# Ledger of designs, part 40: designed miniproteins, single chains

Each design is a single chain, and the fold is of that chain. pLDDT is the mean over its residues in the fold that is shown.

## One batch from the design tools (miniprotein)

Design m1375
Fold by ESMFold2-Fast:
Structure m1375 (fold): chain A 100 residues (1-100)
Amino acid sequence: SVLEKADALIARVEAALAAEKDPRLRQLLQDAITDLEGFKANFEEFKKTGDIVKLAAAAIDLAGVVFLLAEAARLDPAYQPLLDEAEELQRLFLEEMKKA
């Protein structure tokens, strides 16, 4: 599911953050975790309530994750797999919304 993939990506970004020494990359990874947690919370709330404002907030948080991980991958290509996972999560989120 979308939420299971979000949880898996959070765990991967947390592992990357634990190993990262560059302060700029650490900040980008920390901000990506914050936006992923925001995405998860807003999307779970939307699934419970149907509140379109929460859906919009989830979409914004997920766009933020993609942006932050794209910047991380630009600075260090080792982060390309995390960007690829974030883009796949965004694709699955949009497909789920198209069916709703």
Scores: mean pLDDT 90

Design m1376
Fold by ESMFold2-Fast:
Structure m1376 (fold): chain A 74 residues (1-74)
Amino acid sequence: MAEQAAQSLRASLIEAAKNGDSETLRATARALRARGLDRAAEYALKAADAVDNGDIEKALEYAEQAARALEEEL
C-alpha cells in the first residue's frame, strides 16, 4: 500500500512538472509539510518556482529530488 502511494505521488510530481502545473506542485508541497515531510515539501516548492520561471528541466530535477526525499522519509 505505502509503496503504491509513493509511486503514484512520484508520478504525479513528475507529471505536474512536465505539464508546467505549479499549482499542483505547491498543493503537494503543503500536503507533504502537513505530514512532516519537510525535505520533500521544500523540493516540491522549488520545482513549482522553476515552473513559474519557465525552466521545466530544473522543475523536473527538483520534482525528482522531492520524490526521492519522500521515499527516504517514509
Scores: mean pLDDT 78

Design m1377
Fold by ESMFold2-Fast:
Structure m1377 (fold): chain A 84 residues (1-84)
Amino acid sequence: MKLTEEERKIAIEALDAAFAGDEQKMVELLKKLPPEKRELLSGIINGIRTAIDFGNKELVDKIIEELKKLGYDELAEAIRQRVA
């Protein structure tokens, strides 16, 4: 699935909210997306949080690389900046 420019902005804001611990804001932002894209982004955010919780930098880097391969370059960069 490809994200539009607006959907990418929503995804990045939801990621920021998740990293700030603002679960309510994250949920409200994700609700603006179609169900299939909401599910995808929830999975990505949970995957990144899990990798960070386990201190698994290699898994974080692998998720970032995989997102770039899927064409989510801006989302991948946003994640990298927040986990550095």
Scores: mean pLDDT 77

Design m1378
Fold by ESMFold2-Fast:
Formats: sequence, structure tokens, C-alpha cells
Structure m1378 (fold): chain A 79 residues (1-79)
Amino acid sequence: SALGEQLLEAAYAGDLERVKELIAQGADVNYKADEAVSKRLQEKFGTGSVVGATPYDLARERGHTEIVELLLANGADPN
């Protein structure tokens, strides 16, 4: 979904307020990047491949501790 992709972007960027807004709008906190979403994130941020990454995975990799904690509080799966 568009909300899921936006949540991946906000989690990668460390935008805590945007993460809060997207969760409030019903974004799936366990949304996984497919190949198309991964390609768009690579084009936007210059990342390597993120296929299968969740908002939790990206926030953790980037060291955004407050976003990691917020995602876990909202049902993110750390596995």
C-alpha cells in the first residue's frame, strides 16, 4: 500500500513525527518491501536492495531507536 511504502521511507529517514502520523492513518507496521518498492527506495535514498525489509528492519539498521520502540509498541514483529 502507499501508506506502507511511506512508512518504510519515514523509518529509513528517521522521521519520527511522520511515522506517528502514518501509524495513526492505519499504515501496516509489518509492511514488507517488494522488488518495486525496494527499487523506488533505492532510487530515492541510494540504498542497496531492501526486498523483504519492514519499517522495523530499516529503523533498526539506521539506529533510529525511538522509531524502533514506537514500531514495537504498535505490533511490529522483530523476527
Scores: mean pLDDT 86

Design m1379
Fold by ESMFold2-Fast:
Structure m1379 (fold): chain A 72 residues (1-72)
Amino acid sequence: AAARQAAVDEAATEVLKRFWSKYKEEFDKADFDEQAELSKKVGEELGPFYRELKERHVAAAQATADAARAQA
């Protein structure tokens, strides 16, 4: 189950990377206001995938910070 979930997350990450690579070019050329609109649109389109992946990344980052503090 955990291994299968990780594989699904990896597949979703690859899909996000393809979309993000394309949007990165648009973000670089876009105004601050246009970047906000693009970010919102991408969030709505990829909502389910992005939310789940982001929650996992936040949890992983927090665990890494806690581990670093424990080592000190």
Scores: mean pLDDT 64

Design m1380
Fold by ESMFold2-Fast:
Structure m1380 (fold): chain A 77 residues (1-77)
Amino acid sequence: SAYEEALAALPPEVQRLLEELRNETNQDKREKLAVELARLISQGQLNSKFLDEEMEEIVTLALAYYRKELAAQKAAG
């Protein structure tokens, strides 16, 4: 499918992070992975449509944090 082709076209490092988050059960590790994925989304290197429901929840929270940090950096000059 076009979705699977687009997923396969992602950089190997991004594919690895997505797979690790899908399979990770440790909460601290999931949060660290979500922060990295949120950074990639903020930089335009990953589309949130590639996240499943559980991944979307944790990454959305991390993304909100990163958007707030980015806005603060822009306001500071």
Scores: mean pLDDT 74

Design m1381
Fold by ESMFold2-Fast:
Structure m1381 (fold): chain A 91 residues (1-91)
Amino acid sequence: MTTKDQALEQLRKAEEALKKGDYETMYDHLVEALGLASVLRGEDPEFAADLINRAARLMGVPETVTPDTPDAERGKVMVRIVNRAMELVKK
């Protein structure tokens, strides 16, 4: 299993957990997917950006990142994704 396959599987599991209302499981898989996106940025920056964008859309975050998005702005989008997931867990 490649790191890319692991990242996609984590995002898929987060989406399935969200559909089931299992927000804690969704949060765990979403955070893992975002962590893997950070690792993959040097290897495949387009794939890493796509992962963050898919996670953003899953959480209703409208911002889009590209491979050229500065670290500070990319970090803000990732924080918004995580904060939205945490809001669902706390309900």
Scores: mean pLDDT 85

Design m1382
Fold by ESMFold2-Fast:
Structure m1382 (fold): chain A 86 residues (1-86)
Amino acid sequence: EEKLKEAEKRYERLKNIATAMINYAKVQYQKTVEEAKKLSPEEGKRKIAEAEADYQAAIDQGNTLIKEGEDLYEKVKAEVEAEKAK
């Protein structure tokens, strides 16, 4: 029971870190989009594409952290359920 609770706390912390990271990247992306409005259409489009790639990388990193936390949590949950089945 305690082992599962600790795994839940770890998973929650990783989700919070990932959410903060993605939100920060979103703010940076929005700033770049606003700055791109002052550029030529071609330069603006290029800057937005680069910012989209950076934002997507942040989303991918955040999702990787969440998945790692989820995988660890599910392993602990399976171990606890196996012990209860005895």
Scores: mean pLDDT 83

Design m1383
Fold by ESMFold2-Fast:
Structure m1383 (fold): chain A 95 residues (1-95)
Amino acid sequence: STREARIEAVIARHLGLTEEEIRALIEELEKEGLTELAAAMRRVLETAGVRALRLALLILQLRQLDEEEAVAFLEEVVNASEAELREELRRLLAA
């Protein structure tokens, strides 16, 4: 139960990011020259929605993916459900 409570707290914290905060992050990445990553994040936001992008960003952070790997993962997220992303996140946090 303590581990489950920590997993839920981490998910809840990251799901608290506003759409405006996420759009600001995308703009900052473009300014830093990470244009492909920014474009992939924008595609997820426009197709799968803000909650799916929040979960995807947490998974990216936990997996420590490089830019190319992160872009490939985000392209796959466009076709993933929120439930599938939440399950992947639980697996990563349980490892």
Scores: mean pLDDT 76

Design m1384
Fold by ESMFold2-Fast:
Structure m1384 (fold): chain A 63 residues (1-63)
Amino acid sequence: SAMEEQALKELEKAQRELVREILETGKTYSRDEAREEILKRVSEELKEVARKILEENVKQVNA
């Protein structure tokens, strides 16, 4: 769907921005903290869709 496509694009952008910040600042985040920081950078309307995408990706990697 269009919302899932937009959420995925915003997640990829947010993830790249967080990685850049970590490399520039040396800050460290737990897995859960990193996810919260990524979700903060996603539009409010897309946060629920983005959260589900992140949950599904974890489930597939562990299968």
Scores: mean pLDDT 77

Design m1385
Fold by ESMFold2-Fast:
Order: sequence, then C-alpha cells, then structure tokens
Structure m1385 (fold): chain A 91 residues (1-91)
Amino acid sequence: SAAAEEALAAGRKTAEGVRRRLLEAGASEEAAQEVGDLVLAAGEAAVAGDFERAEELALRALELAAEALEAAGRTEHAETVRAALEEARRA
C-alpha cells in the first residue's frame, strides 16, 4: 500500500539521519553504518507487523550507538543514549 511505502521511505530517512549524526559526532564509518542498518531493519520489521523483532533491533541499535559515541569520546552523548535505552527497556 502507499502507506507502507511511505513508512518504509520514512524509515530509510531515519536510518540515514542516524548514520549521519553518528559520523558528525566522530563515530567510525563502520559503527555508524551498523547502527544505521539496525535502525533500517527495525523500521522494516515494524512495517511488516513484527513488533517483537522491531523492538529487539531498536534496542540493539541504541546499545551500539552508545558504544560508538563512547569510543568517539562523546561521553555525555553516550550517557544520553544509554538513558534512552534504559527507558525503552522499561517500556
């Protein structure tokens, strides 16, 4: 459907934006790509109705994003992402 196509397009833009923000923060190309791929996969799973897999992938993306930011020396930003991860795990 058009709605599913729009949702997938929005998911791709979100994944690309996450990759770009991580690169701008000083994360490695490989780490930024891996996080972006997980965000994209989470969005695709959500559009397919597999919310369990979408949640698993989204939580993994947050964990790797925090690790990538920490490795880049962005400790405060990494702490913010870890706080979001803990909130997501409690929800």
Scores: mean pLDDT 84

Design m1386
Fold by ESMFold2-Fast:
Structure m1386 (fold): chain A 80 residues (1-80)
Amino acid sequence: SPELKLIRALKKAAEKNPDGTITVEEAEAIIDSFKDQLPEEVVEAIKEGIRKKANEKGTVSLEDALKIVREAVETGKVEE
């Protein structure tokens, strides 16, 4: 699943940082690497969520990043 691969990539990025955070730039670069695998609406929603949740330092916690991914994937689903 592209969503699970994205989550794994975000976890790996956060593990490289001693405070367990990801910068907005790092998160956006990771999310952009999935543009061909995820709907454009979902990609944009995740990036917007990351920007909204970022603190004054321009970082987001791993927990918040994962919640944003889950929320964007769930709201981006077409009703079938």
Scores: mean pLDDT 78

Design m1387
Fold by ESMFold2-Fast:
Structure m1387 (fold): chain A 104 residues (1-104)
Amino acid sequence: SEKVELFKEAAKSDDEVIRAQAALALASLGETELAFPILRELLKSKDPLVRVAAAKGLLATGSEEALREVARFAAEEKDEKVKKAITELLSKDEKGKRLYEEAK
């Protein structure tokens, strides 16, 4: 679709915020295979806001693999504010809570 092609192009941006927004849009359109690797890479960003956005995007895909990835990342996150933001997102889902406790 034309929307998917536009977001695929935006996902190539040098701006990590634009890439995160594009990947979230792809995920919301069901393009999980395209969105997942972009969001996973953005979890490694030096920008704490980009890491939180990437975690939100992965959780938006609804996949169990994404829940596990975010739970593991939250357990390893050293920035207390980022960790709190991601764990609060995970705690909204019982499966997310369980996976986070298992990843500690």
Scores: mean pLDDT 82

Design m1388
Fold by ESMFold2-Fast:
Structure m1388 (fold): chain A 68 residues (1-68)
Amino acid sequence: KEEELKKKLNELKQKASDLTREMVDIVREAKKNNNKFTDEQAQRLHDLAVELSKIMEEIKKLLKELNK
């Protein structure tokens, strides 16, 4: 049902927002360090980007269902 799909979409958007915020925080820390990322920061950014990619894939599927 549309309401259930909308609820899932909102939950995924919230997760994407949380991941994006964490990525922004890592970028801010790197800017304080003359735009130099540590290996740990780079790895964390990569892990967050992979998780965000999976969430975006699910969002795309839900949007396709909603547009039928």
Scores: mean pLDDT 82

Design m1389
Fold by ESMFold2-Fast:
Structure m1389 (fold): chain A 85 residues (1-85)
Amino acid sequence: MKLEEAYELLDKIADQLTPEELRRYVARFEAASGSPWGIREAVELEGDERARKLLEAFKSGNYDEAKKIRDEVLDELIEELKKRL
């Protein structure tokens, strides 16, 4: 699954990351998995507009929109991590 692929890619490059970079990736990873904590941290660390939209989608019960945003964030994360291999 895409989430597992992103996790495996992050693990392969983790030793190349600064503590700040690792924290930002973990926040984005948790947000992509739908964690309320991760969404909040992504908003606070990067001002992530997509994380704000994801939170609002959950609050309004719009699960289709929430899934779409999560899938988009996860695809971008996988692409970014692959570029660092």
Scores: mean pLDDT 70

Design m1390
Fold by ESMFold2-Fast:
Structure m1390 (fold): chain A 78 residues (1-78)
Amino acid sequence: SDAALGEELAAAGAAGDIAKLRELAELALAKAEAEGASEEELERLRRVADATLRATELRAAGDDEAARAYLAALAAEL
């Protein structure tokens, strides 16, 4: 389910598992595309996935403040 994929993405992000996050993001995008998601919805999902990966990289580097600011800025645009 989408909720289960979201939970796995959140858990991988919290663990800093960038490889697992990338795999789950690709799976979620492929699932949405197969279910007939619009180009606009797929573009939004790609932006969220990319932002989550970037925030995880920043946290792994020890920059939680930059990660939080990046995600907050993205949330304001969505």
Scores: mean pLDDT 74

Design m1391
Fold by ESMFold2-Fast:
Structure m1391 (fold): chain A 82 residues (1-82)
Amino acid sequence: MKWLLVATVAFDPSRIAPGDEVTVKSGSTKVKGVVVSIEGNRLEIEIEKDVFKPGDTFSLYDKNGNELGSGVVEEVRPAAPL
């Protein structure tokens, strides 16, 4: 099962696009994800593991390991089946 991470980010998300591979890091926890949608500073990211909780802070990295910025988890829910 895949999960949908809904987050508010503190950086300009014009640096990423839907379909981009990203890494979400909170403390020692790192998971890979794919950007699903971007609406203003709100991101939806599909992740393979439900390891985050609402209120968690994270750093977002692009596919090359460059730090994009930080964000806060708003919600984690099961991804809708395609």
Scores: mean pLDDT 80

Design m1392
Fold by ESMFold2-Fast:
Structure m1392 (fold): chain A 76 residues (1-76)
Amino acid sequence: SLTAEDYSEEQEELVKELAQKADELLAKENPSKEELEEAKKLAEEIYETEGVSEGVKEGARAVRERVEELLKKLEE
């Protein structure tokens, strides 16, 4: 782990919450462009967070890719 134990636990909990929020936004029926942009921002914030497990970072990457795909379809 990259950070101190107490800091790592706090960061990991925060990142889990952000990841769940992003997943909920992506699970919505007909998510708006604003909701997709918010999910993308949350995923990017998770990916930039220090002391996060690789599994959570991979989840954030998957969310980001999914949001980019949906945003691209809206721009068509």
Scores: mean pLDDT 69

Design m1393
Fold by ESMFold2-Fast:
Structure m1393 (fold): chain A 70 residues (1-70)
Amino acid sequence: IDAEIAEIEARLAARKAAHDKRIAELQAQLAASTDPKEQRRLQIKIDTTLGVMDIMDSVTKMTLDALKRR
């Protein structure tokens, strides 16, 4: 169980790194944009993506905590 938890945590760290790279790409597009409407749309995409990542991380940690209880 401890070994499995460590493996899942390592995989989550790798996925967070990939997701952070995606956010950086969206932020670069936002910085390059000169249209206020596009800037607003890109900001919403960034905020939504970060929110989804936070929820996914929370759910996964709850699952891991339930496994640790045993």
Scores: mean pLDDT 76

Design m1394
Fold by ESMFold2-Fast:
Structure m1394 (fold): chain A 76 residues (1-76)
Amino acid sequence: SPEDLFNSILDKINTLTNQAKENKDNIEVLEKLVSELDKLESEARKKLPPKLYFQVSMEVGSSKTYIATIKVVQKR
């Protein structure tokens, strides 16, 4: 179902976000994680119905805490 797909993608995003927090000083790893996150956002946008989408943003910097924000929008 679309809801199952949404939850599967959300779980993957949470895993990548946690890996980014653990690797905050490793730019090579962080660039790879950002690339994977962008792929998941693209997949969600293409495969989920218009009422279910999320916006993901991640800031990458060698001396900063990585902030991933997930915004879920549902139309009633």
Scores: mean pLDDT 63

Design m1395
Fold by ESMFold2-Fast:
Structure m1395 (fold): chain A 99 residues (1-99)
Amino acid sequence: SAMDRLRQLLAEMKRIHAEIQKLIAEFEASTDLDKRRALLEEIDKLVEEMQRIEDEVAAIAEQTGTPEAMRILMEMGGMVVLATAQLTTLKKILEQEEA
């Protein structure tokens, strides 16, 4: 069902978000500039995947029109905003260290 697909996508979104947090911790622990660049590229790809999942969820939420679907979309939006802000901060840190 559409609602089962939404719940599966929410679970996948939560897994990706947890993976991003692990990669951020590895970035913060590393003094190797090349490793930090590679971690940042991996985080960027995961944030793009989160955005792709959010787009699919938005389409399903529009079709279902239920409060539960809208709640899931809002929860995902919050995770995407947070991950994007974290990525932006790490990019600025790396740029300052390369200067």
Scores: mean pLDDT 88

Design m1396
Fold by ESMFold2-Fast:
Structure m1396 (fold): chain A 101 residues (1-101)
Amino acid sequence: SPLVELAEEMVKLAREMALRVISLTSDPAIQASLLAVSSEILMGLHYIKQGNIQKGLEEIEAAIKTLKDLIPSLNSESQRIVEETLKKLEELYKEMKALAE
């Protein structure tokens, strides 16, 4: 399924981003938010695999919003990593929405 493949790519990107940024911070609130983003995207993939496309997209949109809200709290190197990943996640999310129509 093209939707599953896009969601799997998003899970991979979010996990790689979270691991990179967690290594750059000792702030437990930032670490928890990054893990929450990764978990929300994984839950989105789970719903899409079950055929619940609407819930899958809602989870992914929530994760993207959480990530955007986190950016002002990050150091400059972490902001760069998160912004690069966010751009890719937003592009993949737009492709998923187009396919879900």
Scores: mean pLDDT 89

Design m1397
Fold by ESMFold2-Fast:
Structure m1397 (fold): chain A 95 residues (1-95)
Amino acid sequence: MQDGQLVLRLGDRTHQIALEEGLSGSDALQIGNAARTAAWDGLQQGLSDDEILDRVLAAVEKVLDQLVDEKKISEEQKERILRRIEEEVRRLLAE
């Protein structure tokens, strides 16, 4: 897969997962943008798939932590979203 295509798919899939888990369109877009930015920066730095995964998850978790603090989602929703995103990002990086 080309790096640009991978980054777009990561952003689109993480955005879709956030929407399916009940986040608003704007909050889900923030999740997708965080994942895309972290993945792009990691790829540009030549990081390994595991390092890119860690950075994407860290960026997504920061947004989810803010949403929990704002009482927009529960801790259980955060954990479920992170799990689903980890599984999907790991799958996409392995392609």
Scores: mean pLDDT 87

Design m1398
Fold by ESMFold2-Fast:
Structure m1398 (fold): chain A 66 residues (1-66)
Amino acid sequence: SAARRQALADLVLTKPEDIEEAFKRAREAGVTPEELLRVIDSLEKAGLTEQAERVRAALKAGGFPE
């Protein structure tokens, strides 16, 4: 859907401080943990390491609490 594509784009394009809100919108749009892991991999390959780490932290907090 358009909302799902927009939510995935927002995870790449948003400011690091807005990642938690972008992650919430992605989950609400039906983005899966597997798609989020692919986004993290893509961000790391693009050199956006801080962005990738924030998405990973949000995924751990939302999917695999320790």
Scores: mean pLDDT 76

Design m1399
Fold by ESMFold2-Fast:
Structure m1399 (fold): chain A 94 residues (1-94)
Amino acid sequence: MWVELEEAARAGDLEAVRALLDALEAAGVDLQARDPETGLPRVLVGPRGRGGPVLLALREGHFDVARLILERARIDPATEVVPGLTLADLLAVK
């Protein structure tokens, strides 16, 4: 299901993202769960430091999708995705 969420986020499919988030929560998946290699939430980064659904949505310019995932996962926008760059910085660029 994480791969499907990442592909929907990259495509900007807001309805698919919403449905996949609902399915993950219904399955008892903790959207705040952290990747052990990065220490960041899985919705931000994938295993081995690859981009998670939020970063994929931001890279493609789908800010509505990125905001939805952050709100559903209850991620603080002040979270640094790289040293010196926060989620709020990425969302404020436009």
Scores: mean pLDDT 72

Design m1400
Fold by ESMFold2-Fast:
Structure m1400 (fold): chain A 64 residues (1-64)
Amino acid sequence: SAAEARRAAELARRQEENARRRAHVEQLKAIADLMRKHGSPETAEAAEQRTEAELAAVRAEEAA
């Protein structure tokens, strides 16, 4: 039905958005790891905090 199609489209869009956010979190983790090994401790800490915030947002959205 049209209603079922709309719900499926909404779920698909949400899953795609979450997948993109998770990919972004993985990129942030890689950057934070690189900064921790080769860069400034302050920059590494800031990158790690941003990564945690993005991951928390993804988890909250997935739980909703």
Scores: mean pLDDT 81

Design m1401
Fold by ESMFold2-Fast:
Structure m1401 (fold): chain A 82 residues (1-82)
Amino acid sequence: MAEEAGENGKEAAKNAGKSGDHRSAAAAGVSGAGAEFSAELSGEKGGENAAEGTKEGAEAGKKGNGKEAARNAAEGASRAGE
């Protein structure tokens, strides 16, 4: 759960980086790490919410939209805190 959120964030960062958007790639990576951390604090339910958000971020990053990837990862982290 939490690890999956972090992995999805890394994938989003990697894909954004390939598109040449290094700033959005860094933001996606940070958001993914934050989602993992928040999921660990919130427990199982928070982990599921974070994993879903960061997974959508990874898919957006794959399309070369680093800003969307970062936004989706941040959304997942925010939901993990609920």
Scores: mean pLDDT 59

Design m1402
Fold by ESMFold2-Fast:
Structure m1402 (fold): chain A 89 residues (1-89)
Amino acid sequence: TARTILEVGIELAIVGLEVDRELGSKNASGYVPSDEEIDKAIEYLKKALEYLRKGDFDSAIKYYAESSKAYGGSDKSIKEGVDHIRKLL
């Protein structure tokens, strides 16, 4: 189902952030998020997943956007992600 695809997508995003945190990304060129920013992004994704599982799609989308913002996501990237999720729900 569309919900299952979104749940897997959020779970994979959480794993990706956990890997970034473990690897420290401190020598990467460009934007390097702090451990606190990564932890906050993970927290918001976990909240998004909880609300998605409860069928509260508006709250799920809100927390997904907050996660992207905490991880240094651009307004454009956040809008594209929100628009994509809304089309799947």
Scores: mean pLDDT 73

Design m1403
Fold by ESMFold2-Fast:
Structure m1403 (fold): chain A 65 residues (1-65)
Amino acid sequence: MEELNKKLEEAVRETAEKEAPEGATVRVKVDGTDIFVDVLGASPEERVRIQEAVGKTLKEILEEA
């Protein structure tokens, strides 16, 4: 369980960091099946885009598991 959670957290963080603008701070927290992603320094539009990308990454990982 811990190994899966770590892989999930890393994949989500990488996805959020790739989509986040330069200078933004990405925070990712995994609590069981709940994933919390917070991006500081991004616009509302950029935050929505990041959340959508994270959702796709989560779906792909869960479908493979």
Scores: mean pLDDT 74

Design m1404
Fold by ESMFold2-Fast:
Structure m1404 (fold): chain A 82 residues (1-82)
Amino acid sequence: MDEAIKLGEELKKKGEKARKEGDYDSSAAYYGNAATLYYSAGRYGEAAKLYFRAAEDAEKAGHTLAARRLREAARRLEELAK
């Protein structure tokens, strides 16, 4: 398994746990970092989905500008994935 994908999956699970606990700051950070790792592995579709999730949680945490930037990154990656 690619090390980037392996670490990305671990971070995704940490993000899911933080989200369930209502810790949207940590959840956004974990999902965003997971997305970057999937991006580095060429998994653009998965990276886009994770950036959208990070953006949603960043917005819930009150980080409006960060959420906007994450959605822009996600949209660009969706275009690259197909």
Scores: mean pLDDT 85

Design m1405
Fold by ESMFold2-Fast:
Formats: C-alpha cells, sequence, structure tokens
Structure m1405 (fold): chain A 104 residues (1-104)
C-alpha cells in the first residue's frame, strides 16, 4: 500500500539522519565515519531490494532505489575523501529522500 511505502521511505530518512549524527560525532575518526556511512548505505540497499520485491509496481520505491544508487556511486568516488565530503554526500541523500516523501 501507499502507506507502507511511505513508512519505508520515512524509515530510510530516519536511518540517514542517525548516520549523519554519528558521523558528525566521529569527525576526528575518519575510519569510523566511513564505516558508519558504508554500513548505513549497505543496510538501505538491502531494504530497497526487498522493497522492490514486495512493492514491484511502486514508482516511489524505484525512485528511492535510484536516489540510493547515486549516493552509493558518489560515495565510492569519494572513498579517499574527507569526512566533510562524505557528510555532504549523506546530506544530499537525505534531502533527495525528504523531497521524494513530500511528493507522496
Amino acid sequence: SMEEVKRLIELMIRSVRESIKLMEENEDNPEKARLIAQQTLGVLHVALAVGELVFPDSEAVKKAAEILDRAEEEFRANEDGSVEEQLEIMRRLLEELEKLLKEL
């Protein structure tokens, strides 16, 4: 249902927000900040793969997957980047997911 899809996207938004907070709290530890981002993106990737199987006709789930795929690509391109650059990628992911939620 639309409500279940909306709840999935809301859960993703909460997960990204918490990840950003944890990364900010670990700005002085680049290895931990990177691992936080990698773990979050990996968990969201699996959640969306399941979402696409459960809601195969959902344009919103497909758009969320496309948003996440772009964030994962940007993160890979900035793997050797600063924590600040990685935080900017995570904040853009958050903004795109929040925009998607408003369109539902």
Scores: mean pLDDT 88

Design m1406
Fold by ESMFold2-Fast:
Structure m1406 (fold): chain A 80 residues (1-80)
Amino acid sequence: MEAIRKRLEEIRAQIARARATTDVDERLALLDEIIDKLTAVEKEILADPSTPAELRREAVLAGAEATLLRLLARLERREA
């Protein structure tokens, strides 16, 4: 459990860094890395039904935030 909690804390810190990144290409690279890490965490959570609801909810919220930030960054890049 603590390993998942620590990884989610690291992911939250990376999301904050991505939000502070003004360069869209750098921000997209960070968000792609974050989403890959979240996918790995989600797989571990799904494999362990004893995972506390708090951690499961935190992973879902972080995933939603990262996905929305990536979508917005892609739109920004496309519109130039």
Scores: mean pLDDT 83

Design m1407
Fold by ESMFold2-Fast:
Structure m1407 (fold): chain A 74 residues (1-74)
Amino acid sequence: GEAAADAGQTAADIARMSGAEEAYKLGVKGHEAGRRGDPELAAKYMREASEVAKKHSPAAAGGMRQAALDAERA
């Protein structure tokens, strides 16, 4: 739902600010899945974004992990 889409957008924004382009693309896919009403797929993409972001910034990865948890609650 909307909460999962918002979480995916948050993950994308965190990735963009940290320069993690691949994590940004995964966050965008999470946002799109959330908009389509698929919170499980949204959470999957956000977990993948978090793992990619760990290579660039542990802080960004933490934010993305929280976004994935928020999507799972949606």
Scores: mean pLDDT 73

Design m1408
Fold by ESMFold2-Fast:
Structure m1408 (fold): chain A 81 residues (1-81)
Amino acid sequence: MKYSIDELLELLKFAFEKEKWEVFWYILHYIETELWDELSEEQKEEVKKIADEAIKKKVPLPESFPEDITPLLDELKEEKS
C-alpha cells in the first residue's frame, strides 16, 4: 500500500465528513483486515470511534469490497488537497 497508516486515517475521516460512504467502508475494511495489528492503541481507538459513529448514522454497508482500493484513495486524496 503506497499510503501510510496516518494518511489512511486522514482519508477515512475525510470520507466520513464528505459522506462518501462506499469509499469510507472500503478504507475501514482494509484497515481492519490488512493493517489492524500494525496500528497503535490510539489509532485503533480512533478507528473504532469513527466506525461506531457511522453505525449510529445507519449508513448502509456495501454489498462487496474491491481487492484494490488504491484508485479510489487517489481520487479522494486529490479532492482533499
Scores: mean pLDDT 80

